# Designed miniproteins, single chains, continued (2): the designs that were tried, part 69

Each design is a single chain, and the fold is of that chain. pLDDT is the mean over its residues in the fold that is shown.

## One batch from the design tools (miniprotein)

Design m6381
Fold by ESMFold2-Fast:
Structure m6381 (fold): chain A 108 residues (1-108)
Amino acid sequence: MSPKIQAVEQKKLELSRLFGEALAALDAGDLEGALATVEEAYKLFKELAKQHMSEEEFEKYSKEVEELLEEFRAALAAGDVEAARRTLFRLAGFIHEKIEEILAKLKA
């Protein structure tokens, strides 16, 4: 595997771990911990996106992730753990889809 592909695969695993930690925090009632972990996941995604996407794609997808983050924050503020969980799964799915697109381009 090329060093670039291996680096992205490792970051994909790190993101999966962070989303798992955020879900565990939600299940434990640690809403602040869940938010902090999701924000760390977004930071890691932005680093990958900035390195592997065009500036236009980076701006577009960062905006979409920020909108999902705002929905997540709103659910947490309302104490709606089930809405927060659903938004977390949508956020994780979106980020994983974009990383798979990066990996597909690197493998081509």
Scores: mean pLDDT 86

Design m6382
Fold by ESMFold2-Fast:
Structure m6382 (fold): chain A 59 residues (1-59)
Amino acid sequence: DTDQQIRNQIMNAMNNRDTSTITSLVQQGRTDPRLSQILRDVTRQRVLQSLQQERNDLL
């Protein structure tokens, strides 16, 4: 599943705080609407999940 591979690449870059890879993916998204959509979806989902999990899994 190509979408899953892209999602994994984005998530790994975010988890490693790899700014270079994130910048590269964003630049690729300018010419690839599918990648741009996945980037937006992953970023939004991660922010929402992070906020919810911090409250549920504080310890």
Scores: mean pLDDT 72

Design m6383
Fold by ESMFold2-Fast:
Structure m6383 (fold): chain A 79 residues (1-79)
Amino acid sequence: SAEEELQRFERSIEGIEELVEEGLENPEKRRFYLQLALKEAEELIKAIEESTKLSEEDKRRLLQRVRELIKRIEELLAE
């Protein structure tokens, strides 16, 4: 269902946020976790765009959240 797919994408965003936090908490592995988070976020963009079950409004909202997360990760990688 659309609701189940929305919840799955929400959990994927949470997982990426956890990778970012892990990178920030572990300085020796910071770059590794941030690069992994970036890769997963980019793959999630594609998955959301390819969804046929989600409304255009839900897709737009999810894509905005993931793009803001990508921006944050890129800023952290530039430090």
Scores: mean pLDDT 89

Design m6384
Fold by ESMFold2-Fast:
Structure m6384 (fold): chain A 100 residues (1-100)
Amino acid sequence: SSEEVIKELEEEFKKLVEEMKSVADEEAQKELDEIEKIFKKNAEKLIKEKGSIEDILGMALAFLHELNRFAKKNNNKEVAEKATEMAARFVRLHEELLAK
């Protein structure tokens, strides 16, 4: 179910990006579009390469760090808080998967 996990993470990431766009200006929206494109490209690569669930979560956490860095650079506390919450959630998912 690595492909299913990637798809679920991709959907959650898209929702997060859409929420961030709702409070972002036009320049910030363009940067968010680029971050989403890179995430999608890396997700597709992991699906093709049959990447491990640990690799998938590592990729997702790296992109959440980019979103948090972007939010802080643009002085957007709401976006930074949402990125932090999602990162904490992915850390919990990673811990649950390692416990199996």
Scores: mean pLDDT 70

Design m6385
Fold by ESMFold2-Fast:
Structure m6385 (fold): chain A 92 residues (1-92)
Amino acid sequence: KVVEEVIKILSEGQLQVAKAYENNDFDKAKAIIQQTRDRVTALVPDVTGLVDAGAQAIIDMIEQNAPFAQIKAQLGRFSLMVIIQAQALANN
């Protein structure tokens, strides 16, 4: 269902960001975060505020040249929070 698709989108986004970082393509990494945000909010509009805030925080970290380890950790936290909220909404 919707939660499984959200997990898939977030996992794809994390993999693509890792690849962009490996190539030092920070503009592509930011674009992937924006695309991931758009895909998740299209499926679960009720998480838009959480997703927008989380995506912007990660974009800000990328623009500050944060090490990939910090970006990866923040992506993991962001993904977990979005999945928990999507599950809560699906169970109501």
Scores: mean pLDDT 85

Design m6386
Fold by ESMFold2-Fast:
Structure m6386 (fold): chain A 106 residues (1-106)
Amino acid sequence: SLIDAVRKAIEDVQTAIKKLEEENDPLLMDIIMIMIGGEAFVIEKQAEKENDEKTKKSAQENIDIIQQGNKKMFASKTNEEKKQVAIDTLQQVLDNYQKLLQEMES
């Protein structure tokens, strides 16, 4: 179900943030962002198929947040700046999914 997909996405983003806090390899930071972006894309496509415009819009917003975050990460001069941008980006994604979940459970 879409609600289970959103719950899993929240769990995956929380895990990703914890991994980023301890990660110093910029390639692994990029891989984490690709994985979370891919999950948002899957949720968007499932929401479109199920005619859930609210979940689709939330997933699209998260894809846009990740794309903007990736651009900022690429522009970062240090691995520490890149890490902070990645964490800040995923925190925004997490906040959006948590808000969506609260609205789905209402």
Scores: mean pLDDT 90

Design m6387
Fold by ESMFold2-Fast:
Structure m6387 (fold): chain A 91 residues (1-91)
Amino acid sequence: SEEQELARLQATLLVEASGFYFDLRVRRKELSVEEIRKLAEERLEELRRWAEERAATLSPELAAEFRAFFEKIVEEFKKNVEELIKEKEEE
């Protein structure tokens, strides 16, 4: 069903965003602040392209729900990256 596809897409997005954040955290001492920001920006651009392509395959109602979920994940990801940068600058 389209509802099952939405749930699958939401789960995929969570796994991909969390996994990338975890990789940045593990590599934080090897990366500069500018490199962390650049990698995060590039990854968000890739995820946004993916999300828009997938949203286009859903009904308008489910596409709107998926886009709202995506923006929430983007906000949480950006907050986590800025907190990581602050931790790095305090080390």
Scores: mean pLDDT 87

Design m6388
Fold by ESMFold2-Fast:
Structure m6388 (fold): chain A 90 residues (1-90)
Amino acid sequence: MRAELVEKRREIHAELAALFRAEPEATLENFEAIMERVARKAEELGDERTAAYFRELPAVLREYIAEKGLSEAEVEALVAEFRDAAIASA
């Protein structure tokens, strides 16, 4: 059970890294599209908690952008930082 759960989490994070490598554009739209694709992968593996987490991230980011009054360039920098961290952690 535990080993299976760890492997599912590894597959989900590998998918996240692979998607950012294939579509490296640091736009909010690309971020939202990748989060949904990763969430679908998590659901396919039966990890509904991780799927919910990734689906929630775009809304959290949009709230943060609105709260801080971030420019498009600052949003792209945040998405790039997230992308680079995701790739490095896989």
Scores: mean pLDDT 82

Design m6389
Fold by ESMFold2-Fast:
Structure m6389 (fold): chain A 94 residues (1-94)
Amino acid sequence: SASVTFTAKKGELYRVVAINFGDGTFLVKVYDENGNLLSYTIVKAGEIGVLIQTPEKSGTYTVEVKAVSGSGTIEVSVYDSKGKLLAQAEASAS
């Protein structure tokens, strides 16, 4: 598994983009600064997953990526509303 954090402002839109380059299945989760799960998506082999966050509170948010099955690599990138890259992580399945 892998995780990244980003600083979010209340009411601003953030996009989490997960690109699965492998044959594995990955679970991508977004948490607020208190560790509450806000959203998740399952990204299957060759898929692209997208999660949109408009935070209710400013703070440090966490994106966690966990391998569920299979093999290969997933890249997870966090963008602000203007398309600026804020954070990026890579995770590998077995």
Scores: mean pLDDT 86

Design m6390
Fold by ESMFold2-Fast:
Structure m6390 (fold): chain A 95 residues (1-95)
Amino acid sequence: SSVDVAKKMLDKIREMVRKYVTDEELIKKIEELIDQLKALLEAGDYVGARKVLDELTELIREMSKKLKDRKAAVEIESAVTMLQMHIHVEIRVSE
């Protein structure tokens, strides 16, 4: 399902954040938003999911600007962009 694909994308983003980010407070905040987004998607609350996705996306964009590893920054930004397109196009269109 579109929700299962979104959850898989979120798991990949979580793994990349844990690998490349050293700011423990930022990691914790991003993980909390990922868990909230997963719960909202599972509940079918797509309005709540879009709000949390926007907050998650903004934090990840701010984080990526501070990363010294250019390859890591590009991979994380790409993963977030794919997640946004998936949620805004596939889930929104199916609704």
Scores: mean pLDDT 82

Design m6391
Fold by ESMFold2-Fast:
Structure m6391 (fold): chain A 74 residues (1-74)
Amino acid sequence: MVSDVKIEKVGDSIKISGSYTGKARDITYELEKKYGIKPGGEGDETTFSVSYKGKSGVLKVDEKNKTFSATLKE
């Protein structure tokens, strides 16, 4: 489950951040279903390609603090 999700426009970039419970790999599923942030089809245990409103980037997961962040650019 994701919580405290912030989607901020910073200049020409989109910054995404939030907290989660459970499995890191479930973050992208919930972000797509709740916020429309689409998975890019590439990822590993703690890094996932994502896109939103025509911008793309890498979502990085901090498993120790149960947080995630991404900065999306063109």
Scores: mean pLDDT 79

Design m6392
Fold by ESMFold2-Fast:
Structure m6392 (fold): chain A 76 residues (1-76)
Amino acid sequence: SESVQQKAKDILKQGGDTGYQLTQQRFDAMKQTADRLSSGSPGDRFDAVVQVGQQYSEQQGKTVNDYDKLAQDVLS
């Protein structure tokens, strides 16, 4: 939903300020986990999107545009 994406964008903006680093492999593993959780209940899907968004934002301020695509991938 749009509200979930907005929350994720806020997390991305916040994480950019922390300068967190993630490896591509670790990020891919988290996306796979989120995809698995998103196939479950609506609560699991919401939590998966939020968790992925937080980790992505902690990866040195990934752009909100990049997250919009990621959120669509997780929710589809």
Scores: mean pLDDT 53

Design m6393
Fold by ESMFold2-Fast:
Structure m6393 (fold): chain A 84 residues (1-84)
Amino acid sequence: MFGEAVVKGAKAALEAAKDSLSPEALKQAEEYLKKAEEATKKGDIESTIKYASKAVQIIEKHASPEAVEEAARAMERAMREAAA
């Protein structure tokens, strides 16, 4: 449901942007994504959204503008697929 769609979206965004991220930024984004996945397993939608948003924020701050645009498109596609 919603939590799974949010996590899939954030995962797709990270995958699209990872080549433009430093190893440090990539590790931080992966850490937040892992926390979002754990929150989803517990049914904690609020924490899922919070941590997934933090992962996306790392991408927005550290990735190139081009990679940020690709990440946004990947996230939209993944969330649409998860909602179907």
Scores: mean pLDDT 81

Design m6394
Fold by ESMFold2-Fast:
Structure m6394 (fold): chain A 65 residues (1-65)
Amino acid sequence: GPETERLYERALALARQLLERSDPAKTSRAAVFTVVSALLPEASEELIRRAVTEAFREHEAAHPG
């Protein structure tokens, strides 16, 4: 529903911001998941996992090796 979509967009935005500000050598999906989960305790683990996975996919595509 709209609330789940809003939580997903917030989780995705937070994950994107963390990746933009982080050292890639020190930033894991687990680390980003932990931070986003702490900031959005109302969001399910599944929702946060999906948002973090998408943020990493987008970041990798924007910074091709």
Scores: mean pLDDT 81

Design m6395
Fold by ESMFold2-Fast:
Structure m6395 (fold): chain A 61 residues (1-61)
Amino acid sequence: MRTVVRVAVAEIEEAGLDNEETLRNAAEALRSYGIDVTPEELRELLETNSREETVDLLLKK
């Protein structure tokens, strides 16, 4: 689980927070693992939190 979340977050950061396709793909992947998150929520989390804080917050969902 943590590795999947870390990979998704890393791909968003590499592509940029304004990359809508990457955000949607990451949100869909996380939802398939039972993490209820939208692309906009992912963007907001990464804008206000560090990478590791975002990973921990997503794992708490």
Scores: mean pLDDT 78

Design m6396
Fold by ESMFold2-Fast:
Formats: structure tokens, C-alpha cells, sequence
Structure m6396 (fold): chain A 95 residues (1-95)
């Protein structure tokens, strides 16, 4: 049914919000432990915060008529944060 479809989309959106928050938290903890007081770490957190904020604003504005668009935007945001996290892990890597 259409109601079941909308409920599934809403649950997918909520799952993406949780994934974004988890990735941001991992990134923040990594920067605070491995890149503490660095200019590069500060820029990484500023970029991550912007991505997270924009994604959460899209999610908060989502409705039954735009869940698919919101999901796509949050998937893109999550991918950006995951890429930033992996780049930060490489930066924290010591020879």
C-alpha cells in the first residue's frame, strides 16, 4: 500500500540520519584524538559540521511528497562524510 511505502521511506530516512550522526561522531573523535589543535583538523570538523547541518535540515523538512529526494540528499551527505572520515584516517596514519 502507499501508506506502507511512505512508512518504509520514512524509516530509511531515519536510518540515514542515524548513520550521518554516527559518522560525524567518529570523525570528531578521530580529529580530537589524532589531530588535536591542528589547523587541518579544524577545517575537517568545519566541513563535516556543514555537511551534517545541511543534511539534518533536509531531513527535518522532509514530507510524504519528497522523501525520495531527501533520501538521495542524505545518501550523498553520508557518502561525503564517509570519504572525509577515510581521508582523515589516512592523515592520522603515522609512518
Amino acid sequence: SEEERQQQLAQELLSLVQQIEQTYQELKELVETELKDSEEGKKILEEAEKIKQEALEIASGASQHNYQQAIQALQDANQQLQKLLEETKELAKKK
Scores: mean pLDDT 84

Design m6397
Fold by ESMFold2-Fast:
Structure m6397 (fold): chain A 72 residues (1-72)
Amino acid sequence: SLEQAEAEIRKAADETAKEVAEKYGVDPDLARSIATVVANAAIEKVRSGQLTVEEAVKLVRDAAEQAIKALA
């Protein structure tokens, strides 16, 4: 279901935010905020049929890592 897909994407974002924030010394709340924005964009692309759930999870992990790392 879309609800399960959203949960999976949000979980990937939360896990990435925690790992990358710890690795690069970025504020955890800031990292979570960035990951949330990335997750929301990926969810909208799944809703519109532009991405599969698997593609969205990969995109979120890669994009959140790069965005958070850029703030270190």
Scores: mean pLDDT 86

Design m6398
Fold by ESMFold2-Fast:
Structure m6398 (fold): chain A 93 residues (1-93)
Amino acid sequence: MEEEKNRLRLERDIFIGMLRIIRGVALIQLRNGKDTAEAQAVLAAVDATLAAIEAGASLAELRAALEQVPFLSEEEIAEALEIHARLRELGLL
């Protein structure tokens, strides 16, 4: 069903939006000079994750990137990997 494809794309876009919010928080921390080493690590991890999603990277590569992003629960990581796997199965990556 086209509705399933549209749902998966929407779920991916929502997840990307959440990653961009985390990135924004890290940028604010850097600008304010607070926890700069942690903020730099968060920024790098989010940018790597976004690049992996855009490139249609392997599940192993995406998992490794996601595990470096703070504030993501194991459930959110698992859901993101399931969405990525399903999009790949449907030829949408």
Scores: mean pLDDT 84

Design m6399
Fold by ESMFold2-Fast:
Structure m6399 (fold): chain A 76 residues (1-76)
Amino acid sequence: MSIVDILEKKAEELRKRAKELNASEETLRVIDEAIELIEYLREHQDKMSPRQLSIQLFRIMALLTEAWLQLEQIEK
């Protein structure tokens, strides 16, 4: 399974959880931005340089981490 598939599944899980917890519109926006970047990466990964791939992966991970931290504050 590719890292892109793992990130997509994780982003979808976070989005579902955010809706179940009635998270803020801003939290949902951060998750949606991560999903859009994952979709872009999936479509273009075979045409990207290793540097471009790394930058996109770090950006996606940063957004998913931010969303996870926001949801943790609600669940705790």
Scores: mean pLDDT 81

Design m6400
Fold by ESMFold2-Fast:
Structure m6400 (fold): chain A 68 residues (1-68)
Amino acid sequence: SALVEEAKARMEEVFRESLANGESVEALSRRLGEVMDEVAPHLSPEELREVEAHALALMLEHIAAHQA
C-alpha cells in the first residue's frame, strides 16, 4: 500500500540521518517509533507487521554498522 511504502521510505531516511550523525540505536528506535505512531492507526494488522519488520531490520543494520 502507499502508506506502507511511505512509512518505509521515511524510516530509511531516518536511518541514514542517524548513521550520518553518529546517533545511538536508542535514538534511532525512538525516531522509528515516531513514524510508527503516525501510521499505525491507518494500517491493517498485516501492513503493520510489514512496517514493524522493516523497522527491526534497520535497527539490526545500525547495530551491525557499529560492531564490524
Scores: mean pLDDT 83

Design m6401
Fold by ESMFold2-Fast:
Structure m6401 (fold): chain A 87 residues (1-87)
Amino acid sequence: AAPTAEEAYNEALALFSQIVAAIRAGDEAAARAVLAELQKRFPEYAAEIEAAVRDLRAATTDAEWDAAVRRMLGIAARIHRELVAAE
């Protein structure tokens, strides 16, 4: 069965939290694995997720890091809205 909008939102948030932690720790293997899972679970958002992860990796200031994290939260919120609209 397809996930509910809430289940998809919670999964996206958990995976974004994991990739943020992996990038912060410098764990490239974990970061690649989580990015692959995000792209597998949300293929329609794969390009936007990759762009947000690229922005996070390029961040040199707290403001740039926070902007990349907010972009990830925006993607999760849009996944939720689009799945609710499809129900």
Scores: mean pLDDT 84

Design m6402
Fold by ESMFold2-Fast:
Formats: C-alpha cells, sequence, structure tokens
Structure m6402 (fold): chain A 93 residues (1-93)
C-alpha cells in the first residue's frame, strides 16, 4: 500500500528530527502499527463516511501527501486543505 509507505516515511522523518534512532525491531513494529492504522482508517471512511474503497484509499493518500508538505505549507494550511479534501470526497459519495 502506497499509504503505508507514505506514513512510514513521515514517522521516520519525525523520529529523525526528534533525534530518535529506530532499530530494525522498532521499525518493524512501527510498520505493523502503520498497516493497522491505515486499514482501520479506510474501513472507518467506508463505514461512517460512506466512501467507496477506492475513494477512501485515495483520500488517505492525499491526506498523507499533505502531511509530508507540512514543512512547506505549515500545519494550519495543511489542515485546511485536508478538511477540504474530506468534504469534497463526502460530497461525491
Amino acid sequence: SEAVKLLLEILEERAKKNKVVLDEKERKELEEQIRRIVKETIEYLQTVEKLSREQAEELVKKMLELQKRIPELGIDKASELGEKALEEAKAKA
């Protein structure tokens, strides 16, 4: 899943900025948690927000791409764009 790769990259970047060094075991545990979170988020968007699986996966990917752009955009602007993406996805469902 591209969403799993994006979220793992974001969290590894955050760990590096906080001077936290992840060993192979910690990295594997983080990847397993990320896989679980992504799956649960997609299932939530399908069940509660009534998105299709494809729409839910695309929204998660868009949200994670915005998360990667926080250093460029700032947290507030990224949050506004994320909110707009969710509302647009819901309007199409």
Scores: mean pLDDT 73

Design m6403
Fold by ESMFold2-Fast:
Structure m6403 (fold): chain A 80 residues (1-80)
Amino acid sequence: MTITITLKDGKTITLELPETTTLGEFLRKLAEQLEKLGDVPEELLEQLRETAEEEADVEITYEEAKYYAEILQEILNELL
């Protein structure tokens, strides 16, 4: 599945995930894409990676992944 997060400056993050995925894999992929964009606080990347480890066993559906993407988009737009 493909999930897109749009940042307030018009930049987009595209996450390519397996049809069966976990919240941990989703957050890990998000942290990788944010690191590639640059100018992202290291504390934010660390928090995403720590949460990814905690949520590694939590399976998510495509609908849940979209929901998390919307929440994270709001958080990222407040922090960036």
Scores: mean pLDDT 80

Design m6404
Fold by ESMFold2-Fast:
Structure m6404 (fold): chain A 85 residues (1-85)
Amino acid sequence: SSLLEQLEILRLLVEGKLEEAKELLYQVLRETTDAPEEEIDKIVAQFPKEYQEMMEQLKKLGISKEEVLAMIDKEIEELRAAAEA
């Protein structure tokens, strides 16, 4: 799977675009793993909650959601520039 796709999913989650993030994550998991649909559905359903736990940890370290978003955006921009559209 493309590293760019993984970063796009993360960016969508940070921005609160859950429907798009969920669809993209489902696709990537099906491409990457040979897991049954039930297992993938469980992972996707738990993903937002696990992400919230990570954001809480970042807040305790003094890193804001806005800083995380800026970091992700920069990585996506660099990868997109390298990969012609």
Scores: mean pLDDT 74

Design m6405
Fold by ESMFold2-Fast:
Structure m6405 (fold): chain A 97 residues (1-97)
Amino acid sequence: VRNTDEKLLTPYEKARILIEKLVEELKNGPDEEKLEKLRKMLALVIYGVINNEAEKGAELALEVYKGDPKAIKKAEELLKDPKIEEAVERHIKELLE
């Protein structure tokens, strides 16, 4: 990233941009696979913030966007926690409404 200023964004900023892109795509047409990807990314970001590891959570969310099976599995495990699921659903409502 040293020689490309366009790539000096933090993992958190990159995850936010990709989340915003998924939200825009979902507003243009409902897509269950994209909605599930958004939920998984948000679960990792929210968990990272709660655990005081926002950048690590964001890095894992970026891996979910790329289709990494390990990151996807971790997000699915986090979404089984009602507190994480409730937080994710609140953020989805705010982003889509």
Scores: mean pLDDT 80

Design m6406
Fold by ESMFold2-Fast:
Structure m6406 (fold): chain A 78 residues (1-78)
Amino acid sequence: MKSAIKLQLLLYKAQLALLKKDGEKFKKYVEKLSKILNLPKKKVKEIIEKQTERMLKAGVTVDQLEKWIAALEAQLNK
């Protein structure tokens, strides 16, 4: 359970960095995800870009994504 929450948190943080055009944070989270998922960084980048596009099409906003990140961080700190 805790590992799944950590993975989802990293995915959301990478998506948020992409939406905010924060290249440094995006690169850092992609590198962490690459190690956890045992996938090349290029493949991880493609996955995050596709998931972010789907999320935006579903009407998810930057504010909503920030709220989800805060909730998951709070859950991990219990």
Scores: mean pLDDT 81

Design m6407
Fold by ESMFold2-Fast:
Structure m6407 (fold): chain A 63 residues (1-63)
Amino acid sequence: MEELQERIKELEKKVKELEESHPTQADMARKYLNYAKKALKEGKLASAQDYIKAAEEVIKMAE
């Protein structure tokens, strides 16, 4: 649980850095991170991990 929350915070920082250069990718990654936060609150760890991975892939493609 805590490890996933830490990963979400790290990715949110990267999204903020991408907002000016790649706004579309930043918006998409932020949406996935919001889905991940919702999944964590609902106890859906597998879904949260999938959304975190999707956000990481979007960020990686933008970098």
Scores: mean pLDDT 80

Design m6408
Fold by ESMFold2-Fast:
Structure m6408 (fold): chain A 92 residues (1-92)
Amino acid sequence: DAILNADPQVRNQALLYIGQSLSALGKGDYGTAYVYDLRALALAAEALGDDESARVARETAEEVQRLRDEGDEEGAIKKYQEGLRRIADAAA
């Protein structure tokens, strides 16, 4: 309960990442949306005390960004999907 109320800065950063993701989706920039979605998810997982899901989300965001910077859009989508599955498995 203290954890859920303790970090307005973390909440503000998560809302910023969600806003960036939604803005990217509205522009058809799905790669940017995936990166910001994962960054927001990492902050949410950390706030809930789920350090494993937070680490997976951060690592996946970095790999998605790297693949996207290399022009591998298919690899970026696959990595995003694999990351979400790993987070879902960890949360179950």
Scores: mean pLDDT 77

Design m6409
Fold by ESMFold2-Fast:
Structure m6409 (fold): chain A 83 residues (1-83)
Amino acid sequence: MLTEEEKKQIEEAFKKRDGSLLSPEVQRKILRVMFLLHLEGKDLVEALKYAENATVEEVKKRFPLLSDDEAELLVIMGKYYTK
């Protein structure tokens, strides 16, 4: 599962638009989510807009290649990317 520290790190980085706030480990997790979405033939922006208002369970149903942690990461990214 994503730690509370990783969640706060992602929120702050997207809110401030500063990728240097992301640890290399969190950056790898984000890149993996983007790669898995690409394998499903999904557009990243479409996925982020969907995830903004979706639950982790709904994201997993729409993007079945994502793990629970990866679905939660996409939800967090969607909330801060689209605002």
Scores: mean pLDDT 78

Design m6410
Fold by ESMFold2-Fast:
Structure m6410 (fold): chain A 69 residues (1-69)
Amino acid sequence: TITQQTIRMIRNNSPISRIRQMTTQVMRSSRNISQMGRITRQIRRSMRGHPRRPQIMQWISQSIGQRQS
C-alpha cells in the first residue's frame, strides 16, 4: 500500500522531498477521518526520534484540515 511505502521511505531516511510527496499522496488517497487517523498513528510511530517528525506531522495535520473543511 501507499502507506506502507511511505513508512518504508521514512525508515530508510529518504529525501525530505519524497517523504513530503508520499505523505501528501497517502492523505489525499484517504476517504475518511478514521482511515487518516490510523495512517497518522502509523507514520508517527515510524518516526520515533526522527528530526523531521514535527514537519511531517504538520503536513498531515494540514491535509486532514483541508478534508474536514
Scores: mean pLDDT 69

Design m6411
Fold by ESMFold2-Fast:
Structure m6411 (fold): chain A 79 residues (1-79)
Amino acid sequence: DMELQEAASEGAARAARESGVPVDNLAVSLGEDTITVTVTVDGATGTATVPLAEDPEETRERAYRATLEAIREAKRKAE
C-alpha cells in the first residue's frame, strides 16, 4: 500500500527532524503487517519494529514512535 508506505516515511522523517539528533541514515520498510525503522547515528545502528495500521494517520504516528525508539537505541550503542 503506497499510501501507508508514504505515511510511514513521513512519520519517520518527522521524528528524525524533531529528535535533534544528527541521523546519518534513515530507512523505513513495510512488511506484511509491520513497519521496520532502521537509523544510523554516529556509526551505530538502531532498529525498531511496530505493527502496521490500516489507517495512514495511525501508521504515521506509529512510524514516528518507532523512529524515536530506533534513534534512542542507536545513541545507546554509539557509546
Scores: mean pLDDT 83

Design m6412
Fold by ESMFold2-Fast:
Structure m6412 (fold): chain A 84 residues (1-84)
Amino acid sequence: DLTELERAVLELLSQLPLTPEEIAKVINERYPDKPKVTPEEVAEILARLRERGLVREDPKIPGFYVATPEAEARIDAEIRAAQA
């Protein structure tokens, strides 16, 4: 299914709209044990997630991305499992 990094991106976008630069910064801060990600790498991840219908660009804020309802449902289930 999703890579760990792709899940991390979706988790962030389920909470608020973010740019690729903001996503890269937050992921690098939350996952210091993982290799650093660049905004360019995040943009490639967003392109793949968009092809899967899990992410879309916010129509009111160009350059910002949001999770779709389908992605939010998947991430909500995963967050609940991790915190239970």
Scores: mean pLDDT 77

Design m6413
Fold by ESMFold2-Fast:
Structure m6413 (fold): chain A 72 residues (1-72)
Amino acid sequence: AKQAVQRAGGLILQASKWSAEQRRAVAAKILAEVPQLPLSPEDQAQIREAARALAAGDAEEAARLAEELIAA
């Protein structure tokens, strides 16, 4: 579980540096897949929060939240 959360954080952090089109695509994929992952509701909520920031175009907030996921 912890490794999956850290990997999701790493992907979101990388995507925060990409184009707006790529950020939206990555966010959509993460939001679709997260409910199916064997993660706690808390971990799922944290990943969804970071992905929503990425989808909203808030690259700085998405990166900040992603760093929290990696540190967890």
Scores: mean pLDDT 81

Design m6414
Fold by ESMFold2-Fast:
Structure m6414 (fold): chain A 66 residues (1-66)
Amino acid sequence: LEEEVIERIAELLGLSRQEAREVFVFLEVALEEGMSQKEIAEALGISVSQVSKAIKLVKEYLEKKK
């Protein structure tokens, strides 16, 4: 469920649910456009390892949605 992924992103990054939702939407677009993990990390101001974990959560959600 989308809300579950947003909650996990919020916990992972130490963000509010609203901020985590903005990150989630950005990650969906960034993955569709083929942005690298380094580019995403710079855009969001977080570490590459945090981006990698957040991307995994988003991909798991998108796989279940199919």
Scores: mean pLDDT 80

Design m6415
Fold by ESMFold2-Fast:
Structure m6415 (fold): chain A 82 residues (1-82)
Amino acid sequence: KEAEEKKKKIEEIKKKSKEALKEAIEKEKNEENRELLTKALEEDVPLAIQVAEHNKDEELAKELREEYEELKEEIKKKLEEI
């Protein structure tokens, strides 16, 4: 049960971080604010990866790393469009 609870929390963090950052980026035209959004991504999503690594769930850690890299690319693309 505890292992399942941890996986659920990791998935919730991943989903919330992705959606919140996408919405914030769409609304921001200021370059300094976009840098703050990038820092928020670096703090929230890496925490989920660290939890997966601590639990030695290599498959989940790999999946989270791939999602994180995809999110970084999406953010970079959005920043270029703004």
Scores: mean pLDDT 60

